Designed miniproteins, single chains, continued (5). Designs and how they scored, part 85

Each design is a single chain, and the fold is of that chain. pLDDT is the mean over its residues in the fold that is shown.

## One batch from the design tools (miniprotein)

Design m18953
Fold by ESMFold2-Fast:
Structure m18953 (fold): chain A 88 residues (1-88)
Amino acid sequence: SVSISKEEFQQELEQVLQITRERIEKSDLEELEDMREVIEKMKKELEQALAKGEISPDVYEELKKMLDELEELIEERIEELEEEELEE
């Protein structure tokens, strides 16, 4: 088994975060709701990985903060789109 290093994992995650942020800005409400569900699932999987000792507490905290940031951006974008729909 090839394990990825913490630094390599963080670099890949930062790239995914950048792509995800750009996608959030271009997404409709349905896509944003789907993304929100994926983020929630990822958070639960991180908790399980931490409980099983598959991930270190430091990595867990960093990943959780990133997922929390993405969730906030998604929620803000959903609110903006809902307001636009109401401004008919």
Scores: mean pLDDT 74

Design m18954
Fold by ESMFold2-Fast:
Structure m18954 (fold): chain A 94 residues (1-94)
Amino acid sequence: SKEEVLEKIKEMREKLLAHVEKEYPEYTELVREYVEKLLEIAEKFLNGEISLEEAKKQIKEIRDEARKKLPEEVYLLLGSLAQEVLELLEEYHK
């Protein structure tokens, strides 16, 4: 369901932010901004406001921006979350 997908994304968000706050505290606020943008894209898709193709495009744009602003180790963590979000949206679209 839409609610289950959103709950999973929110759980992944909490785990990522807790890890980043502990290991990379200086990047916590920037990572939070990117994660909130990913959640907004997911919510828009699940509400039927944007297509899956548009959601994929917007997620890629967030990943590309994050790659320029975050060190590799932090970017890989955010990129992993973004990929899991995309996979959840693709599974929901079936």
Scores: mean pLDDT 87

Design m18955
Fold by ESMFold2-Fast:
Structure m18955 (fold): chain A 91 residues (1-91)
Amino acid sequence: MEKEAEEEAERKVEELAEELGLSEEERREAREIARELEAAGVSEAEVIELGNAAAEAKRWEVVLGGALFLQKRMELKKKKAEEEERKKKEE
């Protein structure tokens, strides 16, 4: 499930990167930022605040990194919710 969540998150973030007109270098930097956020154990709320501040500063690589972190967490939550819903239907 982790690999699927990561692939889906990367796909959605790549679409966002295209809309923002980011280069391959900026996309690589965004992935590194996402990894640093995961290592730091920050909350989703802290990442949202970081993303808002980065957007105001027009640091789109940081916005993309935060989006990748949030999308990965969101995809994991979605998969967990789908599993719980399936179990309820089997009752």
Scores: mean pLDDT 75

Design m18956
Fold by ESMFold2-Fast:
Structure m18956 (fold): chain A 95 residues (1-95)
Amino acid sequence: EIEKIIDELIEKAEREGLSVEELLELVREVARQTPDEEVRRTLDRIAESIRILHELRPDMSSAELLRRAYVVTLTAEKLIEIGEEIDKELAEKKK
């Protein structure tokens, strides 16, 4: 599950004092090794979010950037999922 991967990456970034560049390399490595295509896509989106947030907030630690990127990515994915479920229910009730 994605939550365990992110928790382990945050702990490693805090413990080892990883730079943003080192964290991005680690996230991409984990994504390449992941057999689950859905988890891999989410990790790729998180990596892109980290890059954008780092450009906006270069003062923020790699661990904090990862926490924020994870929340933003999952929130966006959940909102899309909820919208699709509502659309499906409305289509069925109009029949």
Scores: mean pLDDT 79

Design m18957
Fold by ESMFold2-Fast:
Structure m18957 (fold): chain A 86 residues (1-86)
Amino acid sequence: SMEELAREVVAELEQTVRDYLAGKLSIEQVAERLREIVRRALEAGVISEEEAREILALIDKGTVEGLLEAAERLLELMKRRLDELA
């Protein structure tokens, strides 16, 4: 379901941050995981093509700040969708 996927995306985003802080992921690997999350969310219709494009542009900056902003936007969108589905 869309609700289940939104919850899974939130969990994956939180795990990605934890793995990065624990030294298990490089910044490049964080970017790749965020791109995969965006792809899955877009395919499931949880985010729009415009929202996906904006988040991907942040990831493609190749900066830590861009990746953090991308993750924050994904979390905000997932929480909003969960609230709409409740």
Scores: mean pLDDT 83

Design m18958
Fold by ESMFold2-Fast:
Structure m18958 (fold): chain A 82 residues (1-82)
Amino acid sequence: AAEADGVREFLVGAGVPEEVADRVAQLIRDGTLTPEEAREAGRLAAEGIAKKLGLKPTEEGLELAAEGAAERLLAAQARAQA
């Protein structure tokens, strides 16, 4: 519960739509979040953070930030399933 709730708070705080954040949190609770879904959510989080900071990131910068966010989501799922 705590890991999935933390991911939801992170995604909403990053500007990801609540519907998407709720879905990702549910997938983490179920242990069914795929790397592809984590990358999609991570991309939305990276774009949202860049927008909040007033940054115009490069495509490469967005890809790297999205990968980092995806790793965080998958790590949270691994901890939730332990």
Scores: mean pLDDT 82

Design m18959
Fold by ESMFold2-Fast:
Structure m18959 (fold): chain A 99 residues (1-99)
Amino acid sequence: MPVSTPLSPEQAARLEELRERARRLAREYDELREKLAGKELSEELKEKLKRAETLLIAAELLLAAAATGDPRAEEDLRAAEELIEEAERLIREIREEAE
């Protein structure tokens, strides 16, 4: 029976850091959506919100896969980091436009 191989200590530390970052970013996204509730939003702003949500969901899935000892854990961690960075950038742009 194959068993899940745990991450290296370095990979585990990076996973933990990225998970905390993703959770914090998801909270900021939820707060932003709540503040924008009841406001008239442009189609461009709505599209940015939907994209940010999609990126955050995808990042969480990649981090979950890495946590299970996925053979592509290194690639998944790298991809998750890139998605988190893009989502953070979009959330910043949304805040600037919504002001």
Scores: mean pLDDT 80

Design m18960
Fold by ESMFold2-Fast:
Structure m18960 (fold): chain A 77 residues (1-77)
Amino acid sequence: SESEKRAEELVEKVLKEFPELDERQQAKLRALARFLTKGASEEELEKVYRALVQAAEYLLEHPDASVADVLGNISAK
């Protein structure tokens, strides 16, 4: 779908900036991207990208964090 394509494009962009993320962390980032791009407008894609950058930074500091833990910590502030 179009939203899945946009999610993967944003993930690939973030992964180029955070090559340290392991396969498990990459899978969590992809899950977050799919969740955040679902129903997002073109204008909101910039906010989704910024949220994914914050998620990548959080996962590097907290490698065992669940997708829900990451989402709660990047959306609460």
Scores: mean pLDDT 81

Design m18961
Fold by ESMFold2-Fast:
Structure m18961 (fold): chain A 99 residues (1-99)
Amino acid sequence: SLTEDVVVATGHVKVYADEKGENLLLDGEAQLIEDKDGALVLVFKETGERYTISPISSKKLSETETEIDALVRDSKGNIHKAKLYYKDGELEEIYLIKE
C-alpha cells in the first residue's frame, strides 16, 4: 500500500482481560490509527502493544456513548472477541471476552 498510517484519535485507554472489567491488562496513552491497509489499530505509546480492530456491530448507549462488538487481534496474533466502549467519540475501554 502507498497510503501512510493516519492517526484518527489519541487518548487514555484501558484493556481488560474479561468482560466484567476485573482483570486490567493495559492502562495507558494510546493512538488509534488507520493503517496503510485501512485496518483500525490501537497502539499503546509506552509499550508498543497493538490491537487490530475488526468491528462487527455497534450499539448507541446515549448521545455521547457507543458500544462496539468487535474481533481484536493482539501483538502475538491471537484473535479475541471484544467489546469496545467509546465516550465523546473517543475509545476509552476494551473488554476481551473469554471463550
Scores: mean pLDDT 81

Design m18962
Fold by ESMFold2-Fast:
Structure m18962 (fold): chain A 85 residues (1-85)
Amino acid sequence: PVVSQPELEQLEQQALQTLQTASQRAAQLTDQQVQDIREEIRRLAEELNVKNMAGADKLIDNSSKEQLLLLLEQLRLQRRALELQ
């Protein structure tokens, strides 16, 4: 499957906006809030039946605050997509 050029440009712009929002939110997070986010990501990954949970745990533990917020948003979007089906 090949993504069209205009779709790729739109996805790049959306990714940049998401990163900016995540950076701002990450700066405001306390250590406790970061731990809560990690736990929510693990819960969502389990609900979505992520095939490589050991790899997911490693990614979560090694991820920056910004990366954790991006992962949370991705998993929430996947869950919403499943609920619509």
Scores: mean pLDDT 71

Design m18963
Fold by ESMFold2-Fast:
Structure m18963 (fold): chain A 55 residues (1-55)
Amino acid sequence: SAETAELKALFDTGVALSRQIIAADKAGNEQERDALTKQLLAVSKEISEKMAERL
């Protein structure tokens, strides 16, 4: 379904952001790490909201 594809895309985005956060942290780039973390939190919130709509 379209909803399943959308959730998968959000999950894939979260995984990609997590990898970028680890890379930024290892590079000592705190500004990049914090910006990416904010993006990951937004993606997590969207996933939670979509899951709540299914309950």
Scores: mean pLDDT 84

Design m18964
Fold by ESMFold2-Fast:
Structure m18964 (fold): chain A 134 residues (1-134)
Amino acid sequence: MEVERLMEEFREEIEEALGYAQLGLDYVDAGDGDKAVEAFREAIRELQEAGELAIRLARLDVEKGREALRQVQNTGDGLVASLAHAAAASSPADAERLRAVLAEAQAALTSAIEEMSRTIREEEERRRLAELLA
């Protein structure tokens, strides 16, 4: 029940991150650099929220946590690629701003993946120790 609810909330955050990334690309195509930057920053926030849900999920079900980590990695790689494309397609001023958001996305993704990976390892070690003490 709780695991299933967290999985659903996680899927919604991933879908919102993908939606904001697409909205960012659409704004670049429309020539609206301000809205593109805002949309990509919202995509980063949704991906960070998905990461926090993945950590909670890993503490309840380590296998589901690993699956969630892979989805965050794949979605993050897609977001980075979208930001690089957006910067290349933009005016010089908008490209500079989008490159700054790309750096923010890379830093946030690295931090989130490291925290999720650490939580999964600690949970696996805790469960292994519990088996040895049983």
Scores: mean pLDDT 87

Design m18965
Fold by ESMFold2-Fast:
Structure m18965 (fold): chain A 65 residues (1-65)
Amino acid sequence: SVSEEAARDIFAIALGITPGIRARVLESGAIELTLEEDTPENRKKLEAAVEEAREAGYEVVVRAP
């Protein structure tokens, strides 16, 4: 079994491998998601990543640029 913190960190890494999305874990424990480039394609990827993280039970912070 993996600790809850390690599982969250692995999940964030998995989200971050999607091209056009950056993911990191904040000191608060939330997963921060941002776009590398603001395109319609990347916005759809971000929306999917936000849904996936929230459905997994993680707090999500979306940072725009």
Scores: mean pLDDT 78

Design m18966
Fold by ESMFold2-Fast:
Structure m18966 (fold): chain A 70 residues (1-70)
Amino acid sequence: EAQKLIDEALEIAKKAGIGEVAERAKQIAVQQYGETLFVAYALLAFVYYLAGEFDKAEEYARKALELQAA
């Protein structure tokens, strides 16, 4: 579940030329929060934001925030 979404985020990042930044962000987030759905959504939001896909970045940021607020 979460691992699959994290892998998808890294794949998107590599295609957008930001794979190194995304890999570092994943390492930090996983160390702090583990391989959770929160980390997966937060990483997807971060990757889409850097790729210029702002609508998708907002969608995944909202999903991450919902998990953090619960």
Scores: mean pLDDT 80

Design m18967
Fold by ESMFold2-Fast:
Structure m18967 (fold): chain A 79 residues (1-79)
Amino acid sequence: SAMEALKEKAKEAAVKLEAYKEVLDSTENPSQALKDALNEAFLELMKYLSQLPGVKIEASKETMPELYEKYKKEAESLL
């Protein structure tokens, strides 16, 4: 179903985001391209999560790492 496809895309986006974060955390001088890739992966995850029924994405003043952890856990709880 379309909903199952969205859940799978959200799950894949969360895994991709985690992989980029791990590379960034392991890199002494991360490139701007790597930082941009992490941000793009996060935005892609947010895009899929916003299309799932019952998901409420609230405006947040949290840092990017905090937002990442919040929405990654939200995706995992729905998958």
Scores: mean pLDDT 68

Design m18968
Fold by ESMFold2-Fast:
Structure m18968 (fold): chain A 82 residues (1-82)
Amino acid sequence: SAAAREEHLAALQTLLEILEHMIETGTLTPEQEATLIAILQTYANVSEDEARAQIAQIQQEVRNNPELLRKELEEMKEKLKK
């Protein structure tokens, strides 16, 4: 449905905004972490523990390769602007 598509796009936009914040600041607030867990549980069909493990992996990638993640994020944002 159109409503389900709009909710999915809104969740994807929120996900990208949080990832951008993590890349720019190297930090993740408890509120942002809770939001990412909720998005991953809803759209990736993972458990809370699996979502937390994925977030920890993303945080490690932000530390190890922030330039690559920033480039990938910009490409995703450009696709959403269309």
Scores: mean pLDDT 79

Design m18969
Fold by ESMFold2-Fast:
Structure m18969 (fold): chain A 77 residues (1-77)
Amino acid sequence: MTVEEAEKLKAEGEKLAQEKRYVEAGEKFIEAAEILEKVLGKDHPEVELAYIMAAIAYKEGKDEKSMQEAIERANKL
């Protein structure tokens, strides 16, 4: 697992969001966030940003439960 793999997943998520496939975009951003969390640690700004991107995508896709889960992971105490 590498930062490069996470960047590729973020790019795939952005493309899916442009196609209005928002739930699938959110899934890609979550995968990217989980890779970044393992490589950089939970409290790294890049991890927080990836979870925020997932939350935004899920909100647009009207997946309220996945959106709230992503927000909680971004704002973890």
Scores: mean pLDDT 83

Design m18970
Fold by ESMFold2-Fast:
Structure m18970 (fold): chain A 69 residues (1-69)
Amino acid sequence: HMTPEEQLKALIDYMKEFSKTLPEEYRKKVEELIKDAEKRLAAATSDQEIRDVIAYARKKFAEILKEYK
């Protein structure tokens, strides 16, 4: 029953909490991604655009975590 906007906000909250467990270098990368995702959400005019932001944020977050290994 979550809307795309609620799903993206939940993802942002998850990324915020997870970033607290990361070294400063990777925490900053996650914080930058969160700011980018928030700006994209503010600019989104449809549920499809919000879903595209979710896909983008998931991909970028996975890339950051892959580098952290």
Scores: mean pLDDT 85

Design m18971
Fold by ESMFold2-Fast:
Structure m18971 (fold): chain A 77 residues (1-77)
Amino acid sequence: METYTVFGVTLTKEQYRRLGENFAEVLEKLEKGVTDEDIAELAERFGITPEQARKLVEALIEHFKESLEAYRKLKEE
C-alpha cells in the first residue's frame, strides 16, 4: 500500500488525496482555533484517526507559522 509522510504523519494514498481536497478548509479552521469536535470532523473527512488528525493540525500550525515568517522576510527585502 502506498503511504506518504505529511508533516510527520504517515498517511495512505487515499488519506493524502483527501488532505489536498480539504486543505483550504483545514487552514480556515486553524485560524479560528481548533476544538476536539473539529479534530473529530477532520478525522472523518480524511479517513484517519483523531490522534493522526491532531498531529496533522499541530504540524500545520507550525508549518503555517514558518510560511508566514518566510513571507514576512520576503516582504522586508
Scores: mean pLDDT 65

Design m18972
Fold by ESMFold2-Fast:
Formats: structure tokens, sequence, C-alpha cells
Structure m18972 (fold): chain A 90 residues (1-90)
């Protein structure tokens, strides 16, 4: 994914989150916000800001815990590590 494509994806996710909130669809808003943080993590990693990338992934994991309270801490830790690897590989 190019930097331009990533910035476009971020803009679309920001719009999706706003639209979901306006519609009162809290679940859709949380899903869009989690995806937005993952995209921002990728952008931060591409810019060499590993600290910002990790912070965005932690926010995405926190949102995933709210969406899926059935997930164990071990499953969330696995998702965090995978998300970090994916952000760095992009």
Amino acid sequence: MSLEELEEAIARLEAAAREARAAGDERAALLALAALHLARATLAARRGDDAAAEAHIERAVALMRELRPDLTDEELAFLRERALAEARAA
C-alpha cells in the first residue's frame, strides 16, 4: 500500500466513524475507530515512529476488548503482536 492509498484509507475510515455516530450505530462507530487506529499505526510505522505505531495498536486492542469482551487476554495479546507485525511489514 502506498502512502497516498493509506492516507485515503484513513480519510474513508474517519468518514465512516462520523457517519456511524450520526446514525447512532455505536458498534459500527467502534469498528471504524478500531480500523482507523490500525491504519494510523501503519502510517506511523511507515514514517519510522514505532512508539506512535504501538500506541495506536494499543488503542485498537482496547476498542476490540469493548467490541468482543469474550476474548481472553492471551487472544488480545496475539492480535496485538500480529497487528504490530502487519504495520511494520506494510
Scores: mean pLDDT 83

Design m18973
Fold by ESMFold2-Fast:
Structure m18973 (fold): chain A 84 residues (1-84)
Amino acid sequence: SAAREEKLAEIKEELKKRVKELEKEGRYVPLSEAEERILNSKTREELLDAYAERIVTVVREGKKSLDSAIEEEATKVLLLEEAG
């Protein structure tokens, strides 16, 4: 639906913004720490911050391209929001 596509686009833009801020500041966390932050997130803002940290880590470790990581993690956030 158009509403679902709009939500996905919004999540992607929020993740891109957070990733750019993390890259600008040179921030890096181990993948295990990023995963723990996702599991312990209590707000949408904390969840988006944690997923952005995971994106930076997987891209920096050469596991995924930036575009691929944003697409995958944004889809996970959308599915979590649809489940709640």
Scores: mean pLDDT 82

Design m18974
Fold by ESMFold2-Fast:
Structure m18974 (fold): chain A 69 residues (1-69)
Amino acid sequence: MSKEEAAELAKKAAEEAEKVLKDPNATKQQLRDAGNKADRGAAAALAEGAEEEAMIASKQGRKLNEKVK
């Protein structure tokens, strides 16, 4: 995966995570799925050197994980 592809993946995962976070009808499964997607996007971005996008995706994933608890 290229740095640009990983950055875009993380960015889209973070945007999806924000939408799920703002949805009062989101199920626990939807919160978990979005959180897992954000965490995977962050890991891929970090591995390819896209640190800014990795940090943003990681932050959104953390917020989702807190909302499930």
Scores: mean pLDDT 81

Design m18975
Fold by ESMFold2-Fast:
Structure m18975 (fold): chain A 80 residues (1-80)
Amino acid sequence: SEELFKEIQKLLIELSRAVEAGDDEAIRENVQKLLEVAKKADEKTQNIIKASLEIMRRRARERGDETAVRYLDQALKELE
């Protein structure tokens, strides 16, 4: 739904900000919320989420944030 897509976009923006800030607690919280709504999303939307998480995982890796990389890697595996 349009409402679900907007919720996903909001969560992706919040997750991106948390990754940039190195806020591990906010990363964990937003990953959990994103996975919950992703389960209700269609394949196309899930692919968009995966692409965004891949970019965020790369950014976290570049920052040396191993905790963020771990949370993002786990999220990607859950969406297989």
Scores: mean pLDDT 85

Design m18976
Fold by ESMFold2-Fast:
Structure m18976 (fold): chain A 91 residues (1-91)
Amino acid sequence: SIMEEVERLVEEAEELARRAVEALEAGDLEEARRLIERLREIKEKLEELKREAKEKKLPLEELLKIELYLLSVSGEVLVLERMLRRAEAAA
């Protein structure tokens, strides 16, 4: 189901974000960049699933849940990208 795929991607995003923070803390900027790029790919996939959910006319409650997940993942990408840029500037 769309919601099962969304929840799987959100769980994967949480793991990638955690690993990206660990890479940044370790000074592994190359690994952090790769993990953040993968997180961006998940964000794009969630945007596709949101469009599919609207097209298939999923209940409003499910559409709102997908939107909240997408906002959360988008916020994580933004924060991690800013952290990476600052770390690269300091290196």
Scores: mean pLDDT 89

Design m18977
Fold by ESMFold2-Fast:
Structure m18977 (fold): chain A 59 residues (1-59)
Amino acid sequence: MKEKKIQEAIDLVEKARDSSEEELEQAVREANALLRSADPSLVVRVRRDGSVEVVRLAP
């Protein structure tokens, strides 16, 4: 149902990774805003190994 917004958030962060660290931070903020509009319990995280992950905050 909200899969398209999740995919857009992941794609946005992944594409920004090839730019600069500043653009990556901006992309993470925009991706989180996009996820919050669809499902406020979801957030995007960039792990230390560079992988992009969407996690659920609400139990």
Scores: mean pLDDT 74

Design m18978
Fold by ESMFold2-Fast:
Structure m18978 (fold): chain A 77 residues (1-77)
Amino acid sequence: MEAFLARLRELEAEVRRLAEIVARYGLPQYLQRFDAILATLRQARAAARAGDFARAEALFQQALNDFENLYKLLTSG
């Protein structure tokens, strides 16, 4: 449990850092995608606290994939 929550906190921190940079550079069209990723991470945390670790891991992987895709989009132009 603690290892999962640590992974989740680290991903949340990375998402928030990139969102702040994107907002500063005036790319507001991507902020909704960051909000969606953070919402998915909140659902993963709730699932983990409820003991539904299968759902928590699936939601975490979804958020990670969405973040990686967004990061690639932002770094490929």
Scores: mean pLDDT 83

Design m18979
Fold by ESMFold2-Fast:
Structure m18979 (fold): chain A 96 residues (1-96)
Amino acid sequence: SAAEEEKKKEELQKRIDALEKVLRSLRYVADKRGAPPEIYELLDKAQDYINKARENLDDLEKAQEYLDQAEKLLTEVARALGPEYSDNLARALAAL
């Protein structure tokens, strides 16, 4: 139904906003810890996928696939920076 599609778009927008916030937080931590260039490459790829999801909100399945890729990359960054960041990210995303 139209209401179900609208709800899905709202859920995707909330997920985009949450991943953007996580990305900013992880970039801040990476800067403070002096992370290697490889961490910034993962963050940049995650940002690209988030941007692609935002551009493809008319294709809900494709937008979800892009956000899944972004989440995977941010999870890898979080694990590299410390296990507490990985656990906190998983809990934050599970609440969406």
Scores: mean pLDDT 84

Design m18980
Fold by ESMFold2-Fast:
Order: sequence, then structure tokens, then C-alpha cells
Structure m18980 (fold): chain A 110 residues (1-110)
Amino acid sequence: YTKELVRAVRQGNLDEVEKIIRKILEEGGPEAVREAMVPVVTAYLAGLITQEQFIKFVVAVLKVAPDELAEEVISTALSLGVDPERLRQAIKEAGLEKYLPLLDRLVSLR
């Protein structure tokens, strides 16, 4: 899954990213999704994926994974220097406005 996930993120294919994350979650639970974030973060830091591709990964995690991962994925994105306003826009466009108060809280803690 890890190589397939990074490939889908690099392609910017949100539907495929969602499908892979859902399968990881079904087979290994929230912990497996957390572990799968590591190679995606590594690829982003190595310049193999863009900020926009990383934001699509964040949106996919928020859309399909349990709420307990929401704080961790948003906090990780912010710690990597992802623009909070781009992330906010992507969350709104995906219909995930329920996470906007969490985003605002995490931005305030930086």
C-alpha cells in the first residue's frame, strides 16, 4: 500500500488516495493510517510531492479516517509549513467544515 499511496498522492488523484486510505484503515485500523502518513511526509520533505498534493492527502484522511486522526494530520501539515489558508479552502471545498474550528485552534497554538 505505501508505494501505491505515495504514487496516488503524486498524481493528485484524491479519489484513489481516499480508496487506498480506506483500505489501510479497514485492514489495520487508525494506527496503520498513522504509519502510512510517515512515507507521505518523507516524500513531501524530499520534494517528491507538492504542497497541493499533500493537502489532497490531508483532505482524504479527514474524509475517510476517524475523527481521532484529524488533529494529528492537521497538526502535521501545519508543522511542515503548509499554508493554513490553502488548507482551510481545501477543507471547505471537500465539505469538511466541521474541522475548521480544530484548524483555527491548532493555528493559534503555533
Scores: mean pLDDT 83

Design m18981
Fold by ESMFold2-Fast:
Structure m18981 (fold): chain A 104 residues (1-104)
Amino acid sequence: SKVEELIKKLEELNRQGAPEKELEKVVLEIFKELPSLDEQLKFLFYAFRGKALDFTTVSEEEFYEEFKKAVLASDPSVTDEEIKKRIEEMKKQIPEVIKELEKE
């Protein structure tokens, strides 16, 4: 898969201590290959954990459970409704993040 190849390239560059701008270019290429905001958010979640390759094998249900665990670790009082709202708000921010990454 082209996405898997790009993720491996991203992890290799990060391991080598490549400049942020080189990492950003690969992230932009990955976003262009991802079909939906749901897949883009899922990629970012695993990438920020240094587990970007897990994105290619993890289901939407598994992603939700891991996201929920991460939120509950910081605030155990958060409800499922609030978690789902947070996911939707983060998805709305992705197009703006992409625009910022596209700036030279």
Scores: mean pLDDT 79

Design m18982
Fold by ESMFold2-Fast:
Structure m18982 (fold): chain A 97 residues (1-97)
Amino acid sequence: SSQVRQLLRELLSYARLIITVSQLTLEGKLSVDDGKELVSQAIEIMRQLLDELSRLDPEVAQRLQPYLDRLEENKDDPEKTLEAAEELERLIEELLS
């Protein structure tokens, strides 16, 4: 479905944003607090996209849900946030292949 692929591309964009923010935080170029705020905002948008995806393709949405949960659980830890976001990026890229 073109709509499912578009939502996956948008989710991929936010996963990549979280990767970038987490890397900048780990490099000391962003404060941990600023990084957490940006990651939290990205997760909120991703939840809305995942809710829309669940209406179109619940099986794909169920596969992505554990990664969003893991991002929320680890948003105080930029290293763990980076790891979860990189794994999510790989899964979405696989789904788009």
Scores: mean pLDDT 92

Design m18983
Fold by ESMFold2-Fast:
Structure m18983 (fold): chain A 74 residues (1-74)
Amino acid sequence: DRELALLREIERLALALAPPEDREAIRRAFELARRAAETGDEALAAEAERLLQSLSEAGQEAVRQAIAAVAAAE
């Protein structure tokens, strides 16, 4: 529950920071990440990572900044 809440907050911030062309890939990656967290399915986690790696440099930076912001707020 806490992990899922953190993933949702990271997704929210990443979508706000990312260029529009990366938003669908970010949404899909975080949907898979949340499902992986719920089920323990490593294949879903790997697919989420692959999608994040497919983002533009700006999109990847947006995700990194979102993770850092959520970590700092803890």
Scores: mean pLDDT 84

Design m18984
Fold by ESMFold2-Fast:
Structure m18984 (fold): chain A 75 residues (1-75)
Amino acid sequence: MEAKLQAKYDFLLDQLRRQGAPQSVIDAINAIKATDGLEAAIKAALEASVELGVKALEEAVKKTVERIEKKKLEE
């Protein structure tokens, strides 16, 4: 069922882009797809999504602190 694996892969890549994944990460996952196939690429995309989720939480905290400081200086 190649079509279902492709749809899952496309969905995961879209999720990675929405999480702010750099193009280099997308390119690396596409390279895994080319060498090791769709299942390996899907696994790599899931791992990258978890790592980006952790980084996104750290950046969200930092951005919130910076936004509060900026408002305190303006008000």
Scores: mean pLDDT 73

Design m18985
Fold by ESMFold2-Fast:
Structure m18985 (fold): chain A 59 residues (1-59)
Amino acid sequence: AAAAQARHDALGDLLVPATKAAHEVFEKTGKDITDPQKLDEAVQKAAEAARKVLAENRA
């Protein structure tokens, strides 16, 4: 239980704020991105936003 919860907690702590940041980027860029170029740009921006949140949380 403790080991499984530790993994879940670490993932949750990292994923929740990162997922929120990524979600915001996708929401701003467009909920229905079908263009592969635009999708790639959105993914890259979302990844950058997520990494920034993770870095700030780790400070």
Scores: mean pLDDT 63

Design m18986
Fold by ESMFold2-Fast:
Structure m18986 (fold): chain A 94 residues (1-94)
Amino acid sequence: SPEALLAEVRERVAQLEAELAELLAELRATPEAERAAFKAQALAGIARAEAGLAQLEAHYLPQLPEELRPEARELVARARAALAAARAEIEALP
């Protein structure tokens, strides 16, 4: 059902938030000499995730019943905010 799909999306957004927190902790624990390459790879991963989210929003959201679109938009906004926050934190690391 569309409701079951939204529940799965909600779970995956929560998982993304947890994975981004772990990624930031790992980057902060990485020695400075090794961090530059890890930062570049992490930022490339975030850029791919942001592009995937934009495609999901453009193609998936219009297919949902009108009643479910507000919750889907909130989940997309939440995922986008998490990715943006992670990017800013990674870019701020020395």
Scores: mean pLDDT 85

